# Ledger of designs, part 47: designed miniproteins, single chains, continued (3)

Each design is a single chain, and the fold is of that chain. pLDDT is the mean over its residues in the fold that is shown.

## One batch from the design tools (miniprotein)

Design m9611
Fold by ESMFold2-Fast:
Structure m9611 (fold): chain A 96 residues (1-96)
Amino acid sequence: SSEEIRGLLLALSRLLERRGLTEEAEKMLQLLDSGKVEEKFKPTLELIFEILLLPEISEEQLELIREAVEAIENQDYEKVEELKEKLEEQLRKLKA
């Protein structure tokens, strides 16, 4: 729902800022204000959220988050799907 996406974008902005990803945090707030985020991006946003909740985040994971935020801002659907698969792989490695 739009309210769920709004809540997720706000939570992501705060978590990104705490991790020093200030530009990405600002992009999340801009997406929240513009209403440009479609439901199809929700799974990728949820994966970013799950990684940002980890006690430690690798440089590789931070770079994937930066790329995913940029792809979502640009509405690059093919790139978002590619990065979603990479984010899922990172989470699978942590649970193995």
Scores: mean pLDDT 84

Design m9612
Fold by ESMFold2-Fast:
Structure m9612 (fold): chain A 98 residues (1-98)
Amino acid sequence: MESSLEELQKRRKEQEKIARIIGLILRIIGLAWDEAIRVRASDPELADERVRKAGEAGLALLKGEPLEKIKELLREALSPEQLPEAEELAEEIVELLK
């Protein structure tokens, strides 16, 4: 049967994996914040919507929602120029959650 030490080692590795996933999500949110800041001076409502959609995308990633749904939320949160980078980050997160 497993010792307490083995359980602690397993939990540490799981925490490291979760921290990596959170870091990737924060990078996606950072892209959305950059876009929101850029747009805010001309269109504050669009800026607020993009921040909200970025939050929804992050929560969808954490809940294990389908990649297609996550990509749709990212399309609403980000500029077309940012989408390839954000989609690559989302694909990495989904792979880590497998």
Scores: mean pLDDT 77

Design m9613
Fold by ESMFold2-Fast:
Order: C-alpha cells, then sequence, then structure tokens
Structure m9613 (fold): chain A 68 residues (1-68)
C-alpha cells in the first residue's frame, strides 16, 4: 500500500540520518518514488495525513520520525 511504502521510506531515511528526517528531504524521496502528477500527490498527501493522524508518523519542528 502507499501507506506501507511511505513508512518504509521514512524508516530508511531515519536510519540514514541517525534521527528525525527534514520534511524537504522526505518530500523529495516521496516524489522520486510516487511521481509528480496531481493524482500521485493527492494519494501520497492523503496517506501521509492518515499516518500522522494515527500517530505512525510524528511531525515536530519541521522534522518527521516514526511513531511508537
Amino acid sequence: SVEDEILEILRRLEEEAGGPVSEPTFWKELVERFGTDAEAAQRVGDALARLIAEGKIVREDGLLSLGP
């Protein structure tokens, strides 16, 4: 699913960074993975909003990390 791929991308980037990932870095990877069209952007945006609402992704001070 898009949600599972988003979580896997964030996990990889967080491991590479040794901590939380900047939003611009994360969005660049999402664009590379899912593409640049409006439909892809909407699907990714909706999935990301849901993951944040569920606490699976934590957004703090322009940084993103995996939730507990």
Scores: mean pLDDT 83

Design m9614
Fold by ESMFold2-Fast:
Structure m9614 (fold): chain A 87 residues (1-87)
Amino acid sequence: SIDELEREYLALMARLRDAIARRAPAEEIQRLVAELKATHERLIAAYEEAMKTASPEERARLERAIAGVEAATAAEVAQADKAISEL
């Protein structure tokens, strides 16, 4: 479900931020980035599917959710790449 994917996505972002903060090995950070990207793709696909039957108001909320997830993933990946480059 979307709620389960959103919880998984948020948990992965928290795990990635924690790994970066404690200077985890590059391999661990890279695995978390890969998991975040995979969950991102699944979450976007779920939002797009939900939009097919959504009301106009729900569609607008889902479009904002997609934009938010895309921006958040890009920011987290950039921060992880920077952290790895500084190891």
Scores: mean pLDDT 89

Design m9615
Fold by ESMFold2-Fast:
Structure m9615 (fold): chain A 96 residues (1-96)
Amino acid sequence: KKKEVEEAYKETFKKKWEELEAKIKEENARLGNRTLQRPEILELYRKLAEAEGLEVKGRKAGELLGDEELARKYLEESRRIREEVEKKLEEIAKGS
């Protein structure tokens, strides 16, 4: 069941990321602060892309190679990175 939870979490997180990024860009552009947020936003997006890549590798290892241990390793790493990105997005949304 962890796979279903991870898929639901990924979809919810992506939607939340897009909403937060759009809101931050709009408000900070009006206030002149858009440039200050850009490097942190790019770093979070890069980490999200890394986590997504690890999920793809994990699924391929399990489904195409039959390597369940390798699949587990990639999926666990992906989950940890995703949790870190979500926490950072929540901090940005709180204004800290």
Scores: mean pLDDT 66

Design m9616
Fold by ESMFold2-Fast:
Structure m9616 (fold): chain A 70 residues (1-70)
Amino acid sequence: SAAVERARAHIAEAREALAAGDLERAVQHLTLAEKDAVRAYLEGDEAGARELGRELRELSAQLEKQGVAT
């Protein structure tokens, strides 16, 4: 779905920001990805939303290791 593709793009941007040490930008893109993941679920893409949930949990854990609450 378009929502899943947008969420994946935001996850990629968040990972790039995290690698660059830009924690504020990483959190902003994580938040946008979470909103698109919820939209995917509400639009009936449960499988896509489930896979996004896994990726978002991994990204949140990486950000928390840098001292950021997610």
Scores: mean pLDDT 85

Design m9617
Fold by ESMFold2-Fast:
Structure m9617 (fold): chain A 60 residues (1-60)
Amino acid sequence: SMAEIREQVIRETALKLRAIGLAIDKAIETGDWSVIEKASEKILNSKSIEELEKLVKELE
């Protein structure tokens, strides 16, 4: 349904934004700027919400 598609898009977008924010924070804290590049690549290649949730947890 359209409602399900909308909910999934919102959830995916929120997870992507959270992952990028966490990657930036981690890069600043550790001085490892490659964390941002790696996180961006994982986001672009993600096939599911579960992969995005895993990425967020790895960056926390």
Scores: mean pLDDT 84

Design m9618
Fold by ESMFold2-Fast:
Structure m9618 (fold): chain A 77 residues (1-77)
Amino acid sequence: SPVDQLLEQIRELVNELKELYEKGEMTLEKANELTARLQKLAAELMKYKLSPEQRAELEKLLREAEEILKEIGKKLA
């Protein structure tokens, strides 16, 4: 489904964000790029009716991204 595809793309972005941060390879430019892409995908996903399970997964992924971005001095807007 389109929802599952968007959730997968968000998961891949969050994993990339986490991996770059943990390896010390995160740059301000890359953090801004990944944040913008994450916000765009999340906005697209919000156009769909999510199941409770899909909503829980989205909330988990956004929380993980927010915590990492907070550690590098950024927050999801």
Scores: mean pLDDT 81

Design m9619
Fold by ESMFold2-Fast:
Structure m9619 (fold): chain A 80 residues (1-80)
Amino acid sequence: VELTPEQKKKLLEIRDELIEKINELYDKYQKGELSEEEYKEKVREILEEAAKEMNKVLPEGVKVKVVIDEEDRPILEVEE
């Protein structure tokens, strides 16, 4: 499936916001303001929000979802 330039731009904006939010959480975690469990939960929430926003932009038949990998790490996965 081909992405339009507008879709690509919106996905990049969502990605950049996602990176910024995760970096802020990581900084708080490193400062001891968040536990490891709280950090993981908040990362999952941010990824879920990003997935919802991406899915509004993505063409029919393509979606992203949050999946927990074998290392108990939340990741984004693409389904077609």
Scores: mean pLDDT 77

Design m9620
Fold by ESMFold2-Fast:
Structure m9620 (fold): chain A 56 residues (1-56)
Amino acid sequence: KEEVEKKRAELAKQSADVKAAQGTSIDAYNAASAKMWAARDELIKTLEKYRKEKEK
């Protein structure tokens, strides 16, 4: 459970960073966007892990 909350917090932070970067530069936006997608991917993997636990 704590792992999911940490991944959600990280995704929320990266999402806010993307919004902040939208008015700055393409490079900053691309970097922030890449981090956001990485955080989302990690959250999905963590959620799948807990879903499989229920299906055992």
Scores: mean pLDDT 76

Design m9621
Fold by ESMFold2-Fast:
Structure m9621 (fold): chain A 93 residues (1-93)
Amino acid sequence: EEKKKKVKEKIEELLELLKKAGLDELAKELEENKDNLPEEFSDENLIKILEMAILIIEIGLERAEELMKKLLAEKGKLSPEEILKRLREEKEK
């Protein structure tokens, strides 16, 4: 129950951040598809994906892209948990 509420909350948070960043087309696409999210993703995985997206927008797409390229070059394959940890560390700088 609580996990589904967190998914909705994270979607709303991401929508507001996208609008604030002037990414209106991406915000519209997310709003139109929020009820049709992939069923193959568990609520836990959806929360992690949404949190990653929120952090990417908060840090800035350019900085997040540089971080991701660096991590992929160093580690190859990363888990969502490791990606989230590194994005949070970057935001704290």
Scores: mean pLDDT 71

Design m9622
Fold by ESMFold2-Fast:
Structure m9622 (fold): chain A 119 residues (1-119)
Amino acid sequence: MEEILKILRETVRELEALLREMGMNWLLEPVDLSRNPLYPDVVDNPISLATIKEMIDSGKITTIEELEEQVKLMFENVKKYFSKDSPVYEKTKELEKKAKEIIEKAKKEVEELKEKELE
């Protein structure tokens, strides 16, 4: 569990770096509802990377698969809120592809840890 927790935290750090690189810094923190008052009307489950970090630290996310579900929800929320013709929507599709690569790498690291623990 401790070693899986380290992989979860490292994976989130890679996702944070990806969001910053792609200019999607606004996904790092919860959406400002004063500037986006209709956001709750479009998005039922608001998720930011800060929310995901809190879920890992609180033990609500304990597997890479659970992390993947929250990351997918975060990108789905962006695609629900922004028009398909938006530059943000196009960046989100590219971001989803790169995030999948990061998550698949994390899944392999967990499998390798499981094999290593077999003495």
Scores: mean pLDDT 79

Design m9623
Fold by ESMFold2-Fast:
Structure m9623 (fold): chain A 83 residues (1-83)
Amino acid sequence: SMAARTAELRARYERTKKLVKENEAKIPVKELLEILTYLAVAGANIWLNERSPHMPEAQKQANLAAAQEDIDWVEKKIAEAKK
């Protein structure tokens, strides 16, 4: 269900936020600000799905896709900073 997909992405988002915090010292300030901006946008898209149950299915799908793309980008940047 869409609710289950939103909940799964919420859990991934919270894990990614913790991962960013654990690696903050290894990330250049400019890149860290960009990462935090992407996380804020991803969080907003997840929150919209959680708080707007009557939103059209296509829009909910688009919100999740956008949030997933942003989280994937953040995870990639953290992985690069760890090497």
Scores: mean pLDDT 87

Design m9624
Fold by ESMFold2-Fast:
Structure m9624 (fold): chain A 95 residues (1-95)
Amino acid sequence: SLEEKLKKFLKDVLDAIINGKKVTGEDVANLAKKYGIPFSLAQDLFIELNARIGQILAEQGLPPTDENIQKVAKELSKDFDKVAKELIARIEKAR
């Protein structure tokens, strides 16, 4: 149940990034409330997602432009279930 809620949160965040939307802390709080997850957990997952995007950009030698961020978000969305499991496991291990 919690894992499914975290996956729904993560999917909405990824879809927003793919569509060029700047995801704010208020957006994260609103999505946390929408899916009934603790804000701290949603915030940790959002931080881990941004770190993952940054890592892939660095590995591919790409600057962190909006276009490159959208490209990486699309790549992550293709392997969504795997990415979601990895990011959720990271935040659970840190707690």
Scores: mean pLDDT 87

Design m9625
Fold by ESMFold2-Fast:
Structure m9625 (fold): chain A 104 residues (1-104)
Amino acid sequence: MPSPEELLQQAVKLGKDIIDELKKKGLISDDEAKQLQQLLDDFVELFQETLKTGDIKTLTLTGFQAIALSSEFFTLARKHKASEEIKKKIDEFTELLQEVLKKL
């Protein structure tokens, strides 16, 4: 079974791959790509802090950040009419985020 760190690494890789694909296809702006990357980086930082400290406050913030990150991916995909393949990757990414959160 994958460790929390291995699941986090898989989620980060998939998230970055989605951002890069959206940017490469001209579906999102540089500012939108930067916003998604910032949300992803914030999630990673909060997750690592929660894993290190076990603090309920950082756990709660990590959960909210996962929701914000997933919502932004879906919002941008819908707004820019992303392909079904990209939407499927976003679903997979959201599922990975949920699995990562279950390990806290």
Scores: mean pLDDT 84

Design m9626
Fold by ESMFold2-Fast:
Structure m9626 (fold): chain A 86 residues (1-86)
Amino acid sequence: MTPEVADREAALLVEEAPRVIAEARALLAAGNLSEKEAVSLATALRIEAAALRFVASQASDPELAAAAEARAEELLALAEEIEAAA
């Protein structure tokens, strides 16, 4: 991935991350997740976190890289909470 593409992808993923986190937290708070649904949701959050970490590692903008890493950590922590609640 070129740094220019990584910066663009990081910006998009960082912008979308709060919505994804809010939706996942709402599902967790509703208390209606089956064990299979919890595993599926946690897996999706881990995939998003991996994407954020990858673009952060390729990004030329250090502030954008730091933001992407912070969102990845938040997604991973939420994935663990969801699995623990299943």
Scores: mean pLDDT 83

Design m9627
Fold by ESMFold2-Fast:
Structure m9627 (fold): chain A 87 residues (1-87)
Amino acid sequence: SEEEKQKLEQEITKLEAQFLAALREGDLARAREVLERLFELMSKVKSKEEIEKSAKGLIDYIRSTLPADVAAASEAIIRELLEKYLA
């Protein structure tokens, strides 16, 4: 239903915030776990194009906000999960 989709989209937004918080804390293991759940949830309510757009948005934000080493590691994880869920 549309109401269920809206609730799932709210959970997606919450998971994106949790992912970014984990990266700011330097907890790459937690960031990966949160991101895997985020991609699993997105695969249920978003098209492949929408997931790719969301991933690009996250990468662009990370590159502009976080240190280069954290940004590079985060981008690698995002790209790995993108291949896993969109293959």
Scores: mean pLDDT 83

Design m9628
Fold by ESMFold2-Fast:
Structure m9628 (fold): chain A 133 residues (1-133)
Amino acid sequence: MKRVAVISSPDSSLGKTVITAQLQRVAPDDIAIGDISGSSLERQLAAAETVDLVLLVIDVDSPNIDAELERMAELRRAHPDVPILAAIAGRSPNTDAIAERARAAGADAVLQIDPQSEEEIRRLVEEIRRLVA
């Protein structure tokens, strides 16, 4: 069982909640999920020492995308060996720009996902497995 820390801003709570529930439903024996979205940056950095992957959930409509990307860059600096997967929840004209910024901030992989799509959640599970192999 791989340990995944899930991080999102409070305004991304719907996308994060759906993704977390779907991951537990699709891969209950493979992935142990710790939601740390409401935690301080210091606590998020400490949690990253004990996990196999950090999953950052970014809602396309979030007003806090800049803060989430800076948080990702700080996680990458503190824990260079811990894989970071950015999951962009939803669709907007800005999705490609958000994905490019997430890669620049240190994401090892970036996926655009519809949290309601079981097929896209299964693709997220396969990408988690690939990064923690």
Scores: mean pLDDT 77

Design m9629
Fold by ESMFold2-Fast:
Structure m9629 (fold): chain A 108 residues (1-108)
Amino acid sequence: GVKYASLEEIKELLSSLKTLSDELKKRLEEILEDRKIPLEVFKYLVELLNEKKISGLTFLLTLNAISSKKDEELEKFYNSLDKETQEKFDKIKNASLEEQLKLIESLA
């Protein structure tokens, strides 16, 4: 079964981020508070961002794609992207947990 991140796990993972501002970390905590996100995928995204293998923007768009509830500002930004980039995030959104991890690895 898929394990979803608890609020405490979200806070701990966000606090481990080396490159995001405290204001953005707080906003992400608020965004994720009422959302289901797979813990394993969230941990992997945090690792990739801390290792500078993905951009902060890729991190935010991927989190928004896989979360059970969308952020309106991130959805507006997503809708402004080219079709090929949108299709990449749509594949991640609709994939199984194993496929999500493989697709995210391809973004690094």
Scores: mean pLDDT 78

Design m9630
Fold by ESMFold2-Fast:
Structure m9630 (fold): chain A 67 residues (1-67)
Amino acid sequence: SPAAAREAELERLLADAEGAIRSLVAEGDLEAARAHRDAVLEAVRALFPDAYDAVAARLEAALAAAE
């Protein structure tokens, strides 16, 4: 269904974003990790506004797990 395809695209975007944030934090680049989070959240606000709060929580958890 279109909804299932959209959910799969969102989950893939999130998995990629979480991986990138964790990688940047592991390298000690907290500034780049936060900038990447902010860029992803802006994209989610525009493309998946109904998922924004859940995405923000997941990306914040990825950042917090490495601080």
Scores: mean pLDDT 83

Design m9631
Fold by ESMFold2-Fast:
Structure m9631 (fold): chain A 68 residues (1-68)
Amino acid sequence: SLKEEILKKVTEMSAKAILGAGYYAESIIYRRQGNEEKAKEYEELSEKYNEEFKKLGKEADELKKKLE
């Protein structure tokens, strides 16, 4: 059902948000340790997951409009 597809996308968004936040926290820890290479790697991973979150959000919003 359309409601199940929306719930699946929202669940995927939650996973992306958690991973994005986790990688961001890791980037801050590495930066404080002076490991700029690892800090940048984790910052880029965080940004990637945040962009995937935004994309899934737009897709979920489009599906929600079809429920009206």
Scores: mean pLDDT 87

Design m9632
Fold by ESMFold2-Fast:
Structure m9632 (fold): chain A 70 residues (1-70)
Amino acid sequence: MSMVAVLPLSQLEGLFGPKGAALVRERLGPHPDDTPVVVVLRGDDYEITVRDAQGNVLATTVLSVSELYL
């Protein structure tokens, strides 16, 4: 298990490309672009978690590495 990044939602395209970022945003639901996201790689899957300023989990989703090549 490896931590990949902690970044705002607006920077997901830099990590996953435009298609991957769009899939993650759709799965997490509507959040402000400056909302912090924790990305953790587990094997071939990225676990993406949205947190508030207090560290509470607001939403979580999974993106498979294979989906980045769609």
Scores: mean pLDDT 77

Design m9633
Fold by ESMFold2-Fast:
Structure m9633 (fold): chain A 99 residues (1-99)
Amino acid sequence: EEEQFDIDVAVGLAEIIHGIALVDARNKGASEEDLKRLDDLFGRHLDRIEAAKNKEELGQALRDSAVEFERAAKEDKNPVVAEALRGASRLYRTLAEEV
């Protein structure tokens, strides 16, 4: 029950992080194609968080997602998309420290 509550809270917070990143990227001139790429990426990471069975798996999923966002940011040619990914990476690391 407590572990499921923590996962549900983390999922909700991740959705808020994703929403903030997408809105910020849109306001900074990201194309609809770039926004779709971000949304698809964020959806895959949300699925990983939802698949966690306990706090240890949840923390690891959040840390792994933060690392993947940072890597994607370094490889992306669009600076607006890269900035959104770095922001999401920082917030995911902060969230991982709280669980």
Scores: mean pLDDT 85

Design m9634
Fold by ESMFold2-Fast:
Structure m9634 (fold): chain A 72 residues (1-72)
Amino acid sequence: ENAEKVGKEVGGTDESVPSETRGIALTKVLQYLRAGKVEEAIKVLKENNLGVSAEELEALERAIETGRAAAA
């Protein structure tokens, strides 16, 4: 059933991507954000499935763009 498959896929993701690897990916995202490389940061988040929802990614991207516009 779909529920069982979804549960197994989530477990498989945790087994496939150790928490240490997720931490490294998140650190790269923060480095890209600090360097102003929003596009690269968003790509790393999507590629590593860090558990961030699409809405949160869009909100983060928009907030960073707004911050840059305000800083200009």
Scores: mean pLDDT 61

Design m9635
Fold by ESMFold2-Fast:
Parts: C-alpha cells; sequence; structure tokens
Structure m9635 (fold): chain A 60 residues (1-60)
C-alpha cells in the first residue's frame, strides 16, 4: 500500500544514510518526514537522495 511504501522507503533511506555515517541526515529525514502526507514525504526523500548523490558524484 502507499502508506506502507512511504514508511519502508523512509526506513530504507535512513538506514542507508546511517550505514554511510550520515546519521544527522538520517535523523533529519525521519523528523521531517514524520507526519507528512505521502506526496510531501516522497518530495523530501527525493531531495535528500539527490543531495547525497550529488555529493558522491562531485566529491569536492
Amino acid sequence: SEQEGVEKYIELVASRLIKRGMEEEAEQLKKDAEGLSFDEALKLITQHLIEVAKKEVAKR
């Protein structure tokens, strides 16, 4: 379901960030996503993932 998908997606992203040592970003994501609608949560998660990807690619 949509709600379960959002919850699992948040958990997945947060877990991956923690594993990479990005605990602050994981905590921010969880707090910011808490109480949000499906649409808002997806936008937030997407933005965080894009920022992480940009940092990985740029490495500068």
Scores: mean pLDDT 72

Design m9636
Fold by ESMFold2-Fast:
Structure m9636 (fold): chain A 61 residues (1-61)
Amino acid sequence: SEELEEFRRKAREKLGVESAEGVGELSLAVSRTLERKGDKEGAEEMRKVAEENYKKAEELK
């Protein structure tokens, strides 16, 4: 039904935003830990993952 499709769309958007933001936060935390350990390359890659996920969350809003 149209009501179920609308509900699924909104639920998917909300869960997608929350999930992407959560991955972004975790990726930044890991990046900071790697940088502290001297793994600059790993820190940079995790920062990119965070940026991609924050961008994805923004696009889903």
Scores: mean pLDDT 78

Design m9637
Fold by ESMFold2-Fast:
Structure m9637 (fold): chain A 111 residues (1-111)
Amino acid sequence: MQEVYRQAIFDVLKKLGMEAKEVLSEEEKEELKEKLREYLKKEKKASEEQIEEYLALLVFTLYVAQNPAVVELMEELADAPPEEFLEALLAAVEDEEVREALRLLAEAIAK
């Protein structure tokens, strides 16, 4: 990933990881998605593919913040191989949007 986009995503993830303990409404979550999409498209001239990758990262982060069981699973699997970690997460996640997000993130990490 490009350093500029990675830094912006990292700042968003850090904020959401600290503040998004079931505090954000559905409207606030959608606003964050729209702000990130607009920032990447307008300011960074990101391709649609890049925007989808970064939105996937945001979707996954918001889901993790709302689902403590997934956080516990991630901590339990911290020392597991990446492939086993991803397979376990995909098995635990029933939300189709989040499953698609995990798939996109796996593709990005494999590059």
Scores: mean pLDDT 65

Design m9638
Fold by ESMFold2-Fast:
Structure m9638 (fold): chain A 67 residues (1-67)
Amino acid sequence: LPRLTPEQLEAIRAALLAQGVPEADVDRIVAMLERLSRDPRARPSYEEWAVVMRHAAAVEAAVRQAL
């Protein structure tokens, strides 16, 4: 995952909220993406993966729009 800028993270957050993803889930997804983009050894937790998989289409669309 390339290093995401604060602007890209904010754009992803806004896109997820606009798609109706709950704020708590958006917070987890954005925090995970930031962590994974900064640390090549970081791994998603089970709970982080479960949240992403529940909202897979929204996450893909948001990341594609921000990049």
Scores: mean pLDDT 79

Design m9639
Fold by ESMFold2-Fast:
Structure m9639 (fold): chain A 67 residues (1-67)
Amino acid sequence: TSDQLLQKTWDYIDKAEEAIKQGDTKKGQEYLKQAEKYIDELSKLDPSTAKSLQKKVDELKKQIEEQ
């Protein structure tokens, strides 16, 4: 269901943000990869929401590069 995919995507985004906050950029990158898997599945059901979530992931990837 879209609700389950949305929840899983946010779970991994939240984990990525926490890992980045702790300075663990490798763990942050792995969590963002997991989020992108769920975004790909979500894009089949709700492409607009998936696109918004991908922007958030891209922002976090940029934060990792700036660490």
Scores: mean pLDDT 84

Design m9640
Fold by ESMFold2-Fast:
Structure m9640 (fold): chain A 100 residues (1-100)
Amino acid sequence: MKNFYLKSAESSNLLARAQIEKARELTERMRASSVDEAPKLYEEAKKATDAAIQNAEQGEKSATNAGDEKLRKQAQELKEEARRVREEADRVYEEKIAAA
C-alpha cells in the first residue's frame, strides 16, 4: 500500500522533527537552569530524543516500503540529528553536574 507508507513516512518524519526541536529547547533551558532543575529537563530531553529516533526509524521503514528515496534520506538525516542533539544534552548535563 504505497499511499499508506508515504503518509506514514511523512507523518513520522514531521514528528521526529518536532521532537528534535523540543529536545533542543529543553537542552537550552537546562543550560540556563539551576542544578536542582537540570535533572528533570535532562530526562525530558532524553525522552524527546528517544521519541525523535523512534519516529525517524519508523519514517525510514515506511519510506523504504513506499520506495521513496527522498523521504528515506530525510528520515536517516533526522535520526543522525537526534543523536547529535542527545549527545549535546548529555554534555550539557554532565557539565552542569560537574560545576556543582
Scores: mean pLDDT 89

Design m9641
Fold by ESMFold2-Fast:
Structure m9641 (fold): chain A 66 residues (1-66)
Amino acid sequence: MKLDEKEQIEKAIELVKKNNGQASMTEIKEELEKEGYEVDDKTLLKIVEEAGKQGISVSDYLLKLQ
């Protein structure tokens, strides 16, 4: 895993936790883009998977990406 992907995942998980375990993919993407990251669909999927591993849900994104 590239270092930037790992940083994106960790920052997104912090954002999801801050929103009581729920955040929209739009909010996650906007937060990462504000910090200068290029966010692709693969990274967003990894964020959802890592959040789920910690018992945290990301709203309605899994219905669009497998």
Scores: mean pLDDT 67

Design m9642
Fold by ESMFold2-Fast:
Structure m9642 (fold): chain A 112 residues (1-112)
Amino acid sequence: LSPAEQQLRAELLAILDEAADRYPEFRNPFDWEAMRMPDAPEIVPDPLDLSSIRAMVESGEITTIEELRARLEQMLRNVETLFDPDSVLYELAREMHREMLARLDALEARLS
């Protein structure tokens, strides 16, 4: 990776780590059994969490701001599909998504 690509990777990882610290509910895969939602994998076959997305950045599967935005949007849609709009997790997912997109927008502006 070029120095610019290495710096971008570090910035994306920092945004993910800050989000995982602030929203620990989304840090790791949901324990569907503990949540009494054993059929959730049939509804959302490709679940996403911050640690899975972080691994994609580390592996080079996500290398751009646009690709990270796409994965974050998919993670939000998964939560909106599984949870009631009045639930705490639904509200937290929307708040987290908004904050992460704002940070990515600021990063993109700095790189332009």
Scores: mean pLDDT 85

Design m9643
Fold by ESMFold2-Fast:
Structure m9643 (fold): chain A 107 residues (1-107)
Amino acid sequence: MRELTEEEKKEVEELVKRFKEFKKSMSDEELKEYLKKKIEEYTKKLKEAGDDDTIERVEALVKKNTIESYIKALLLAEHSIALINDDIVLAKAYDILYEELEEEKKK
């Protein structure tokens, strides 16, 4: 991924903020059902793109059956789709969200 411009960095921060606000707007039950549906949709797109490695990683996370693992699975799938579409701003936003979840778990 190329280096982001200062304007693109602001767009990434806005996207990260919106995702966090969206996540807080739902109950855990509603969020889990939403995540499952979106993961299925994105997995189909990844299969069409031939990204079997990302599909395998997404399926491993889904198998853990936690809200956190479903969020990570969605972020991985969306990141790969963003890269396929050359949407570097979305790809970077999903990277940051994924890294924050991993960092929180290691503390």
Scores: mean pLDDT 78

Design m9644
Fold by ESMFold2-Fast:
Structure m9644 (fold): chain A 76 residues (1-76)
Amino acid sequence: MGDPEKGREILEKYLASYFTIDGKGGYYGFDLSKVTLSPEEIRELLRNGKEGYFPNLKEELTDEEIDAIAAALSEL
């Protein structure tokens, strides 16, 4: 299982510009704390991106970092 604490740090440093978390940050207005994505769906989103919303991060983030982000979001 990923480390939720590390996942939160990665979200704040790298992804806050793309997504709003609990009504804070992000300029595109997509609030990750309000989505009901499974950990598997979060991993797919981070690896493959979503055109118009989110870039493909599989080359920028390790598998461990992606798992950490998925764990952090599953606790929101």
Scores: mean pLDDT 64

